Designed miniproteins, single chains, continued (2). Designs and how they scored, part 76

Each design is a single chain, and the fold is of that chain. pLDDT is the mean over its residues in the fold that is shown.

## One batch from the design tools (miniprotein)

Design m6797
Fold by ESMFold2-Fast:
Structure m6797 (fold): chain A 81 residues (1-81)
Amino acid sequence: MKPSELIKQLIDKFAPSAVITAETDTTVTVKATDEDGNELTVVFTGSLDGDTLTITISVPDLDEAPATYTISLSELEQMLA
């Protein structure tokens, strides 16, 4: 399974209002609206190594360092339940 397919499942579960604007095998780019009504671009980059999915979340419109999360496939399956 492509890392982007796992990321899309997470987006569908936790941010169903986000609109996917671009997709590759490893990246998913979405448009999301913040609490103030501002439209933000959010880029998810995934890497799958065995049973471990590493997701890097960047918001290019914000001057902040990307956030990186490591999730096992078992934890991911539990999160998607």
Scores: mean pLDDT 78

Design m6798
Fold by ESMFold2-Fast:
Order: structure tokens, then C-alpha cells, then sequence
Structure m6798 (fold): chain A 59 residues (1-59)
């Protein structure tokens, strides 16, 4: 799951280490944490954080 992904819908961060996404945002997946979460970087903002893997689709 490392590589470039796109957000399939908006995600609002609820925890301090989570990354907020807007639908269509490009996300570089840096690490796969578990089956539910990845560590990503939002390429539009440069912010890093944890996002649910289900909100991302591969490019």
C-alpha cells in the first residue's frame, strides 16, 4: 500500500495525529500501520498524519 493514492471522500481528523482530507486530495502513503490505518502525506498541504485506508484509492 505504499505509493500515491487519492482520497475517495472527505475525512475529518478527530485525533491530533490524524490527517484531514478532502475528496480528490493526493496522498503519499509513507507507512502501512495496520489493516485500518496508514501514515500519509497530503500533497496539497504538506501535512502528515494517520488516515483510514478505506478513504484512499490507488492511482
Amino acid sequence: MKGLYRAVEDFEARLPRELSLKKGDLVEVLEVVNENYVLGRNLATGEEGYVPASFLEPL
Scores: mean pLDDT 81

Design m6799
Fold by ESMFold2-Fast:
Structure m6799 (fold): chain A 70 residues (1-70)
Amino acid sequence: SKEAEEHNKKGKEAYAAGNYEEARKHFEEAIKIDPNYWEAYLNLAQALAALGKNAEAARYGRKAQELKEA
């Protein structure tokens, strides 16, 4: 969906700016709109790792890999 892709794009822009909390919120919204959007799960994992939330990052990274291989 275009709306999920736009949130993923905004999340990537926020991440590049070092705004990891804003990035997390956008990636979470992309996943909410498109639960099979593997790239958004991968990007969420990276944002969570940047925030020090390593256990959550690992879970979302695994979900991204599962969806990508489906």
Scores: mean pLDDT 90

Design m6800
Fold by ESMFold2-Fast:
Structure m6800 (fold): chain A 89 residues (1-89)
Amino acid sequence: SPLERALKLLEEAYKLAKEGKAVDAIHQVLRSAVLGSVPAQKALDDAMKKLGAKNVREAIEKAKQDPEKSAKYLKESVEKAIGEIRKLL
């Protein structure tokens, strides 16, 4: 189902964020959001707000400048989104 695919992408993003791979984590969250996952869309919005980014492009630029800090914010936002999708399954 689309929800199971969205969950898999968020779990992949969480693993990447734990490894400090913030840019790669953003790409997986974006892929999950494009599948229509509202929790993934909210996780992306929350991460952008915490990074002080106005859009995804700026979020990626900030993640390149400070991968460790960006990965921490992504980990927190993605963990919440994974929990929300699991309630829908």
Scores: mean pLDDT 83

Design m6801
Fold by ESMFold2-Fast:
Structure m6801 (fold): chain A 84 residues (1-84)
Amino acid sequence: KKRLELVDLIVEEFEKLLPDATVEQRRAARYAAITAANLFDEGKSKEEALKEAIDVARKVNPNLTDEQIKALEEALKKALDKYE
């Protein structure tokens, strides 16, 4: 239950930072969010969850710009801080 809420929160924060994000960019953000939520559920640190989530986003959409990656990092940090 909380894991799905965290995924939606991360994607929501990403969409606030990039309201014109494409379907492909939002897909990469959702996969990153799922990765971060799973790692957080396993008791991994926020730093580990963030690093692995960004790696997943880059694999799902290798065309993500540094600006889009930065927006995803901010979204992940904000969402994880609200959960902690």
Scores: mean pLDDT 81

Design m6802
Fold by ESMFold2-Fast:
Structure m6802 (fold): chain A 75 residues (1-75)
Amino acid sequence: VEELAKLSLEEMRKRVDEIAAELEAQGYTDEAEFVRRAGDLLLNLYEKGEITPEQAARGLVAAVETARINAADKA
């Protein structure tokens, strides 16, 4: 979480895309879509100045963790 909060907006977007692509490659398409949608929402709020980088990072970590739990439940 703290590591992610130190990244720029562009770096956060790249990381979200990487995680989503990894999930999609493993066959977890719904989970990949969820991560992309959550990322778009949070990063748009950060870009507009409505949330802090720390809030964006926490939200992204929560979204990724939720997606991974759902993927594990399907496995």
Scores: mean pLDDT 77

Design m6803
Fold by ESMFold2-Fast:
Structure m6803 (fold): chain A 68 residues (1-68)
Amino acid sequence: DDAKIREVALYAREVLKAPEHDIYRAVAAVLAGLISSPEEIPHAGELMRRLSEELVEEARRRLEELGL
C-alpha cells in the first residue's frame, strides 16, 4: 500500500513537469485508479486530497500568470 502510494506520488511529481495537457490526462488516470480501489488503498483518500490541493494550487498559479 505505502509503496503504491509512493509510486503514485512520484509519478504525479514527474507529470507536474510535463506540458499542462499531459498532466491532466496522466493525473486523471492515476486518480481514477485510486478511486476505483479506495477500499484496497488505506491512504487513498489522504493522497487524493493532498494531490488535489497541490494540483489546484499549481493550476491556479499558472492561470494567474496567464491572466485567466
Scores: mean pLDDT 57

Design m6804
Fold by ESMFold2-Fast:
Structure m6804 (fold): chain A 75 residues (1-75)
Amino acid sequence: DELVERMEEAVRRALIEAGVPEEVAERIAELLGRAVRHNGVEEGIRSTREMVESLYGPEVARRVEEAARRAAEEA
């Protein structure tokens, strides 16, 4: 799905820019894509944000949520 691929790329990029290692950023982006496919955009973003907040704190989590929502806004 083009939407899911764009969201994965946006989240991966946001994580790397926030200082998260590339391999971890790629894995988190893949988990977001899977969550969005199975649970929808809103729940996928929410669960991914909660995971990122637990691992890297609220600022990084906010950047990830913002990036994912911006990518999802393209219909």
Scores: mean pLDDT 85

Design m6805
Fold by ESMFold2-Fast:
Structure m6805 (fold): chain A 67 residues (1-67)
Amino acid sequence: SEAQRHYDLGLRLLAEGRLEEAREHFERAIELDPDYGRAWEQLGEVLQALGEHEEAERYFAKARELL
């Protein structure tokens, strides 16, 4: 799916340390599939790496609801 392609690209960018670009692709995956729990989880990881700890917690909570 299109959501999965954005998720996969986000993972590659995250592995390269390209945090803002990874965030954009995980956000796009969630826009296309709001039930994509793994995308919510990975966006939480990116937000935590960017120092947005409180926002990361909200995204992890959403991921737990979906997974």
Scores: mean pLDDT 86

Design m6806
Fold by ESMFold2-Fast:
Structure m6806 (fold): chain A 75 residues (1-75)
Amino acid sequence: MDAETNERAARAALEAARAGGGAGAGYGMKDISEHGEVPLSEEGRRDAEEALRLAEEAGDGSGTRAMRKGLEVRL
């Protein structure tokens, strides 16, 4: 996966989370964690971290824990 695609996914996850859904954040974070071959830019990292935080606040506990673990090797 390209870095551009992962940054796009992180941004989409953040926007979905802000729009009112940990589910939307979870979808984007899943894509990022599955495509860990390419590191995120600083901007992508910030977007991914914020999306994960918003997903956790939304109460998506089980999915969010798995995504956080996956992101440890990328972020």
Scores: mean pLDDT 55

Design m6807
Fold by ESMFold2-Fast:
Structure m6807 (fold): chain A 86 residues (1-86)
Amino acid sequence: SSEVEALAEELGAIFPELPASLLREIARAIVDDDAERMAALLERLRGHPSAAMLLPVLEHKARELGAERVAAVVREARARLEASLP
């Protein structure tokens, strides 16, 4: 959808190092408020150097679009990442 493409382009401008296909999948999960899809995508991103910067942006975008289920999943991923930092 146009909403998915617009969000994917926005995320790609911030994170040009991430694959466009992955950003499109993330954008779709946010637009659809698909918490299970988002959790699976975040597991694939575990250990990626951009994860710490990406998670706050995804939480903000999810909340802005009313994707509360996705926002909760991203918030949990952020808490786990912060707990694992030295």
Scores: mean pLDDT 84

Design m6808
Fold by ESMFold2-Fast:
Structure m6808 (fold): chain A 99 residues (1-99)
Amino acid sequence: ALEDGKKGLELGKKGVELAKEGKSVEAGRLSSLGGNYASNAAQNSKTKEAIELAGEAGRLSLEGGVLAVKNSETREGLTRGIAGAIAGAGALFLAGEKL
């Protein structure tokens, strides 16, 4: 749970960075992966600190996915960005339900 939250945070941060660089396909992939780790962390976390970490990881994956969509000039980048945004939003919602 805590490790999943930390991994989600790492991936989410990298996704945002890549999306800002216009690397929307890679950003969307990392946001999807980060959001999935964040969702696992939210579901399996028992402490407020671990749930908050999962929420932050989900928020970054949502941000990265949204930015990937905004900066994409390809259908693949749009699709990956949307998937990343959905994964991040789902994780953020799950974390919020537990706080």
Scores: mean pLDDT 84

Design m6809
Fold by ESMFold2-Fast:
Structure m6809 (fold): chain A 60 residues (1-60)
Amino acid sequence: MKTIKIVAKNIRQTIALALRIIGDYPEAEVKVEGNTVTVTFEDDPEKIKDLEKLKKEVEP
């Protein structure tokens, strides 16, 4: 299994990010803690690449 953590700027962005991930990766486990979205899923190179790209776009 693989885990990726993405830190958003505020709670509204955090909610939007979590909803996007749930929609795009329905099999993933999504956990929200403050402004941090933690995504856990089976090892998939394409999902890892997409989530790392999303993290780079969202985080400062």
Scores: mean pLDDT 77

Design m6810
Fold by ESMFold2-Fast:
Structure m6810 (fold): chain A 83 residues (1-83)
Amino acid sequence: LSAAEKALEQKRVDLATAMMANLEQGNGLGAVREQYRRWLLAEAEYLGIDPEELAKRLSDETQEERWDETFTEFVLLLLKAGP
């Protein structure tokens, strides 16, 4: 893996960990969701992934039961953009 791919993977793990910690502390998904959404859009632009496609998928996060699935799918898309 390139250094950029490894750094992206680490950021994703850090965000997933922060999301879980915030949920356990009762801070709610809303605050973490907006932070993670902004991060994903910025990373998509950097990797040349279509930000519009990613933003469309992020809109589905209005459903709590899809939060983790959507996050995992975006992460997989970001990894696919690498070599």
Scores: mean pLDDT 57

Design m6811
Fold by ESMFold2-Fast:
Structure m6811 (fold): chain A 81 residues (1-81)
Amino acid sequence: SELLERARELREEIIKVAKELMDLGDITTGIGYILRSIGLLLDLERAVEEGDMEKAEESLRELEELLREARERLEEIKKRL
């Protein structure tokens, strides 16, 4: 599924950003982003299996939003260093 492939790519990028946050000492925020990304991916996978494409696309948008939030947080921390 195209949606599942895109969601997995977004999760990999979120995990990468979260690891950078953890390396900079923002461990709890990094873990939070990883856990949220897991929940959203599971919701998306379930929606695809149930044929609920509307919910699957909503979960994909939430993953895109989460990646944006994680990147903004990383930029904020890097500017303070």
Scores: mean pLDDT 88

Design m6812
Fold by ESMFold2-Fast:
Formats: sequence, C-alpha cells, structure tokens
Structure m6812 (fold): chain A 77 residues (1-77)
Amino acid sequence: LVDSIIESLEDGLEIFLERLKKYPNMKEFEEEVETIFEDLEKKIEKYLSPEDAEKVLKKIKEVKEKLKKAIKEEEEK
C-alpha cells in the first residue's frame, strides 16, 4: 500500500509538471496544488499507521518541493 501511494505521488508529480506548462495562472495552480496536498495529508494521517504516514508525508514533502521549484522556474520565463 505505502509503495503504491509513493508511486502514485511520483506519477502525480509528472502529471502536475505537464499541467503546469499549460496553466494560465501560476498562482491559482499553486493554490490548487496546496489544497490537494492538504486534503491528502489529512487522509494519510487519518487512515494510515503513524509509521506508514511518516513515510508517505516525507514523499509528499519531496513532491511539494519539486513542484514549488518548477513553478518558480516557470514564473522566471
């Protein structure tokens, strides 16, 4: 389960990066992404064990950092 969630987060990152290139408003995209991750984090904390939640939350943090970097790079164009 945890490995499947991590793989889904990595696949999601790729989808978000492709969508980023076509999004008309970078700030709106960033706000949408934050909302999605906040909802996911709440569900992870609710449904997973503390150990499994920690692993997934760590991956979510990595994905968020990569997305923020990509958004910043796109804004600099």
Scores: mean pLDDT 73

Design m6813
Fold by ESMFold2-Fast:
Structure m6813 (fold): chain A 82 residues (1-82)
Amino acid sequence: MKEMDYGVQALDAAVTYVLELKELVPEVPVENLTLENARKLAEEYEKKGELEKAKKIRELLEEFEKKMKEINEELEKIAKEK
């Protein structure tokens, strides 16, 4: 598999994350759906008693971070094996 295939996987993971997060928080502009802001949103919803919403935001963050870590590890492996 080439770097282009990993790039497509990274874009797919990012698009999926943004679209699912936007469904949970449609009031938040897409530009503000960064990983840092998503963590803050989860904390704010938890403080408001919206535990299910906070949990789903955290799950989306963890899934996205896991996929990005796996992609990055594969890219680093390819770069080191050249």
Scores: mean pLDDT 75

Design m6814
Fold by ESMFold2-Fast:
Structure m6814 (fold): chain A 120 residues (1-120)
Amino acid sequence: GTVVTESGGGTFPEGGSVTLTGSYSSDPPATAVGWFRQQPGKGSVVIGSTSPAGSGVAKEVEGRFTPSYDAEKQTAYLNMSNLKKEDTAVYYWGAGSGAGHGADGAGFGTLGSGTQVTVT
């Protein structure tokens, strides 16, 4: 089975920055990772992804969030800069052989347990 870990959550000031880290171990190695954001009282949405074809983020976080992925180390990163109060959410990540295209993570075989980010 795939083992996933998450780190980097906590409480941060507006205008601050944080990098969320997800690590996994799978055979075969995953080739794509996605980050999901679940704001209070809202459903989960895909906020960023990276695959061999490239990386992308949701329009509302363009220029502020940067996903990256080290395939050899099987480690995913979400760098979050210029934090806003609306970034307060639980963040999940998933890994798979293709990019997830929806809030349900259909393209990812395993989701992490989630990490809380709070912006004050």
Scores: mean pLDDT 71

Design m6815
Fold by ESMFold2-Fast:
Structure m6815 (fold): chain A 68 residues (1-68)
Amino acid sequence: SLSPYEVLGRIYFEKGEYEKAIKYYKQAADLGSPEAYENLAVAYEKLGKTDEANEWRKKAEEIRKRLA
């Protein structure tokens, strides 16, 4: 589900403040949001952290499978 942390992460992401976006997306991910894991992957790619981006994307897939 969409949390307030997800909304804050999106706001900072739209401002190009990717490190702050990551902080709030991590809070949303800690609450079990698969959407936050996808958004973490994109934010890490914006910082050139491709390996970290791939790991967060895999975590999103695993959480979706467990919640389905």
Scores: mean pLDDT 83

Design m6816
Fold by ESMFold2-Fast:
Structure m6816 (fold): chain A 79 residues (1-79)
Amino acid sequence: SPLEEFWKRVEEAEKYRDEAIKAAVEHLKSKGVDPETAEEIARYAADLAVLFYGPETKEELVERAIELADFLYERYFKK
């Protein structure tokens, strides 16, 4: 079914989740975010990228995770 096909793509994207988290953490740290906060934001950003965008490639997942990490930091953590 279309729903089973969607879930399978989400599971496949999860294989790149750790790499997306690492890339987002490094990006946030380069902007002066502390490691603990960067890791928390990056984890949420990667999960959102997998769930909402269903990226077909590792490169797309990493790019979306970085974009979402920036958005989350600027919106909710930066004063």
Scores: mean pLDDT 79

Design m6817
Fold by ESMFold2-Fast:
Structure m6817 (fold): chain A 59 residues (1-59)
Amino acid sequence: GKLFEAIQPVPKTSPDEISLRPGDIVEILEEVDDKWLKVRNLETGETGLVPKSALKEIG
C-alpha cells in the first residue's frame, strides 16, 4: 500500500484512533473521508484512524 510518515504527534482520543509519534511510518489501508485515513503503524503494528494533516506521503 501507500506509505506515509507522521510529521507531528497524534494522540489517541477515541477507541477507533491510534497514537503516532513523529517519524512513524504508516501504510494506508483505507481512505475513510477527506480528513481521516485508516492506517497500519509499521513500527507498532496498530491499526486505526489518524488525521491526514498529520501525515506526509513517501515513496
Scores: mean pLDDT 84

Design m6818
Fold by ESMFold2-Fast:
Structure m6818 (fold): chain A 76 residues (1-76)
Amino acid sequence: MEKSRAVAERAEKELGEEEAEVERLLAAGRVAEAARLAIRMAERMKAIAEELGDAETVEELERQRELARRVLEAAE
């Protein structure tokens, strides 16, 4: 429990920083870079959710990754 909580807290802090970067890239019109960052965030969070055994979060993150991938394909 404690180890899983520590992993989740660390991921939450890093996710917050990356979310701010995605917003900054979108505001700058760098849609492809924002989409690539979003894909990487979703993949990393999915790996953590798998480690924690949270299947619902894994499915949500997989959908988020697929949406970001489609945005990237449309931007390129």
Scores: mean pLDDT 75

Design m6819
Fold by ESMFold2-Fast:
Structure m6819 (fold): chain A 80 residues (1-80)
Amino acid sequence: MLEEKRAEVERLVAEAAEAVAAGRYEEAARLTRRAGELAAELLRELAAKADPATAAELLAVAEQVRARAEALAEKLLALG
């Protein structure tokens, strides 16, 4: 399950990069947001299995990844 989510995040990131290269900014924004959401989910699942200190760090990174993906998606939409 975690490996499947990792592969999906990698696929979405690759598709988002292709969309940007093609000038498809609206599609790139949707793919970027989806990748950020799944990456945050993956980090939260890892946090559930970790010690409290590592879990806290993973949860903080998950929020940062989601926030940055959302901000990037908004910037991509502004370019299109």
Scores: mean pLDDT 84

Design m6820
Fold by ESMFold2-Fast:
Structure m6820 (fold): chain A 81 residues (1-81)
Amino acid sequence: MEEEIDREVNEAIGEIAAAISLLATRHLPREERVAFLKQEIERLAKINPEVARAFYRAVKPHLTPEEAAELERALDQAIAA
């Protein structure tokens, strides 16, 4: 049950961070918004890869396919580092 609780907590943290980041950047030009989201994914991945994955899943519906691909690449590189 600890593994299940940790997963739920990590998912919730990622989703909350995504909501805050989307609200904070909603009025920025798209390029600046994507740059901010990339930096946040890289930061979160160094803390916990599962939080970063939850963040990516939560922001993905708000992005174009090209923007989503750029963020996915940043996520993969940050987790590998």
Scores: mean pLDDT 82

Design m6821
Fold by ESMFold2-Fast:
Structure m6821 (fold): chain A 83 residues (1-83)
Amino acid sequence: VSKEELEREINLALARLMAAVVSMIEDDEEFIRAAREGARLLEERLGKEAAIEFVRTALELAREKNASEEVIRALEELLEELE
């Protein structure tokens, strides 16, 4: 495994972990705010791929939890902005 491949794997793992942590927020407004801030920070520090993985994972977890339509829509819009 190359150093570049290892760094990519670590960045994606961190993105998924951050998504899991943020998805523990029960308040819809705070969850959406944390998701937007998390995506911004990940894009700035780890790049766009990590930010996309974070939002995608958060969206999957939100759907699994049967989150509100407001939360699902906000995450879908955030994902579109990143893609």
Scores: mean pLDDT 84

Design m6822
Fold by ESMFold2-Fast:
Structure m6822 (fold): chain A 98 residues (1-98)
Amino acid sequence: MEAAERAAEEGARAAAAVAAAGAARGDAAGFAAAAIGAAGAGGGAALAAKKAGGLEAGEEAARRAAEGARAGGLAAGGEETARAAEEAALGGGLAMAA
């Protein structure tokens, strides 16, 4: 349980940081970097959580990474970047959890 929760927390933090950095740039490169980085953070978190706690833990980690990405992007003022990063983190995480 705790190992899967740590993986989910680390993934959420990584996704939030990437989304915030991308949103802060305010350009197409920042938008693309946020989406790609968030997908990677979500996927990594999901894989780690799945290994520690099974499929459900991987899916939960994917959802938490998506929440982190949205929060980070919104905090930096990039609503569209936050949305793209949220979708990318969730999609990447769920694909890796499966």
Scores: mean pLDDT 82

Design m6823
Fold by ESMFold2-Fast:
Structure m6823 (fold): chain A 55 residues (1-55)
Amino acid sequence: SFEEDIQKLVETAKELYEKAKKENSTKPITYTLEFNGKRYTIEVTKNQITITAEN
């Protein structure tokens, strides 16, 4: 469901954000997630979280 999809994206983004803070890196940490036939890209730096939905 949409709610489950959002929860999964939020949980993944939180994990990546903690990792980005620990690494103190200027390079984004990128994770690609696919569910319900849609692909999502999560990019995290110590300053920013970006989630992009693919077509």
Scores: mean pLDDT 74

Design m6824
Fold by ESMFold2-Fast:
Structure m6824 (fold): chain A 63 residues (1-63)
Amino acid sequence: GTVLDDSEAARRANRLLSKYLPQLKTQEEQEEAARVAAELYRNGNLEEAEKKLEEIVKKGKEK
């Protein structure tokens, strides 16, 4: 896959957070989403980060 620079990874992480943060209801879910975004920032794996964020939101809704 394509290696992202820090600026591009940060932009993509912020875009994902903007999409999913409004759907998160608890501080724990928001903190987990922030960790996933930080992982994307370091590793540049957009698809994996998006899947993890979707799982966090889905788990919160099914509680």
Scores: mean pLDDT 70

Design m6825
Fold by ESMFold2-Fast:
Structure m6825 (fold): chain A 71 residues (1-71)
Amino acid sequence: PEEYKKEAEKLLKEAMDALNSGDYQRAAELFRKAAELYEKAAENSTDPEVQEEYRKRAERFRALADRLDAL
């Protein structure tokens, strides 16, 4: 679970860099990948509070990616 979170955080940093450079397509792709990793982190967590936190974070980044795809 922790490995998925760390990889997601790395992808989020890359997504922010892409956003700052105006590469919205790249940013959307990276936010979607980060969301998938948070979903996997939730599935592999045994703590219900941690599962809920990761799922909400995944939902948030997926929504952001969908919004960026509209640009």
Scores: mean pLDDT 81

Design m6826
Fold by ESMFold2-Fast:
Structure m6826 (fold): chain A 114 residues (1-114)
Amino acid sequence: SAVRAELERLVGPEVAAQVLAALQGFHERKPVEMGGKIIYPSDKNSAIFQFLRALADLLGDRISESARELLEIGTEVEKLLKEVVGKSSEEINEDPSLLTLEDLLRIVQALLSL
């Protein structure tokens, strides 16, 4: 897909494959590993915050310290989600399938630009 190709262009095929595998497990509400962290998508209070922090660790030096600090602050994550993908953390935590691959590409692009 064009979205997958763009993700691979931005972060490389190995990191892109890890992101895609983690997104699949997130949609299936299964524990998934990304960036040395385990994400528990069944935790409806924190699932998307866990995912984004694990994504930051996976992206490593590709993202700024400002981007990492933003992802540690729930209110700033809410602003990012609403501004970039038009969805709330509550919506995604209740239904992880609402976080599409297109949404995730936009989030990665936003984090890389910060």
Scores: mean pLDDT 88

Design m6827
Fold by ESMFold2-Fast:
Structure m6827 (fold): chain A 66 residues (1-66)
Amino acid sequence: KISDIVFEASVKLSDASLEDKIKATNALIMAVKGASLEEIEEYVKDLPEEVKEIVLEAARKILELL
């Protein structure tokens, strides 16, 4: 389920800054709305590498379910 993917990502991002959490959440919303992985990668390019990796992994899983 998409909710399980989002929950797992939120747990992995628990130590991230509020700003990074907000941007990560927006990226996951983009994935749910059917944005391409390329668009999501461009949106999150300025996030810390560890945060970016978690978001892109979750986004890829969401896109596989759609």
Scores: mean pLDDT 81

Design m6828
Fold by ESMFold2-Fast:
Structure m6828 (fold): chain A 55 residues (1-55)
Amino acid sequence: SEVMQRIVDGAVAMVRSGLPAEDAVRLAEKQAREAGLSEEEIERVVREVRRRAGV
């Protein structure tokens, strides 16, 4: 979804700017919950952020 892509892209950009990957994952998870995404969608967001951050 567009919402999931924006959250993932934002978190990955933060990692590239120097934020620790696990902090970016926590922020992405929080944003996904606040956006009303399902638990499965939240898990997909977390997985994609970790994959693109190299962790």
Scores: mean pLDDT 86

Design m6829
Fold by ESMFold2-Fast:
Structure m6829 (fold): chain A 85 residues (1-85)
Amino acid sequence: GEAAEAAAKGAAEGAAKGVEGGKAVSVEILEAKPTKVGPHDAVEVVAESIVEGPDGQVYKATTVGVADVKTKHGRAASGDLERVS
């Protein structure tokens, strides 16, 4: 759903910020589940993202993203980044 996509986007953007000049080129939702952030209904996703650095270096990130169902604002909550090239 739209909230899961927002959470995945937040996760991918968080992963890209871990790489200087990095850009997220793909994101895949591995898991999605309903959750709550205080009084707000939210969706938590586990997402796998591919991030490219400015010199063509490739990184794989597994990041947890959360998005509020009403406002649809996604953010990264936690993640790991691994260089694969």
Scores: mean pLDDT 77

Design m6830
Fold by ESMFold2-Fast:
Structure m6830 (fold): chain A 82 residues (1-82)
Amino acid sequence: SEELKKKALEYGKKAVEAARNGDLDTAIEYFKKAAEYAKQAGEDALEVLLEMGRLVMEDTSISKEARDAILKVLDEAAREVL
């Protein structure tokens, strides 16, 4: 569903903003919500999860520690949809 993909990316963007502000707990919570919506997107689930991973990797304001924690959440979600 395009609606579910949109929801996943919206939560992903909120999570990135929280990570930029140093609020890692909120960032992880929002990325978990984003991953839940991405899993429900069906055939596009993996594509959406990979796009969220790129947003995190390309953002130089996010620390390596936060990036590693977030990517672990996204990787676990991706394994569940394979």
Scores: mean pLDDT 81

Design m6831
Fold by ESMFold2-Fast:
Structure m6831 (fold): chain A 90 residues (1-90)
Amino acid sequence: MELPPGAKLALEAAMEALKNAKTSEALSQAIAAALKAIGAGFLHSLGNPEAGKDAADAGEVAVRAGELAGSERAVRLGEEAVRLGREEAE
């Protein structure tokens, strides 16, 4: 099962943030972003038009998680996930 680009990047951003997380807040945000990205991928597999919006939301949470974890790579991937998720939602 392949995730759509927005959800895939949101999950990659969340995993990168999780890898670098040193605080409970950073861990919590990274986990939340990963779960949202997986949910967006599931909605996409069902043909649900909300999948793109959920991928963008996951990307935004992943950006926050990356900021808290001090991971510029996670922030960058999360910003791209937001962009792609918004494009997929339109």
Scores: mean pLDDT 83

Design m6832
Fold by ESMFold2-Fast:
Structure m6832 (fold): chain A 70 residues (1-70)
Amino acid sequence: MEKAEELIKKGEEYEKNGDKVQAASWYARAAVYYAESGDLEKAIEMANKAAELTGSEEVKKQLLLTVKDI
C-alpha cells in the first residue's frame, strides 16, 4: 500500500515539472499496483488521471457533452 503512495508522489513531481508523459507513466504504475492490491476504485482513479495527462481530451470532452444536455 505504501508503495502506491510512492508511485503517486513520483507522478506528482513530474506533473509539477511539466513532464506530463512521465507523470502519466507513474500514475499508470500506481493504477496497476492498486489493481493488484484489490483496490479497484483507486486503480480506476489513477488510470483516468494517467489517460488525462497523455491527452485523453476526447474522453473529457465526451463527458462534458453528455452533462451539458442534462
Scores: mean pLDDT 70

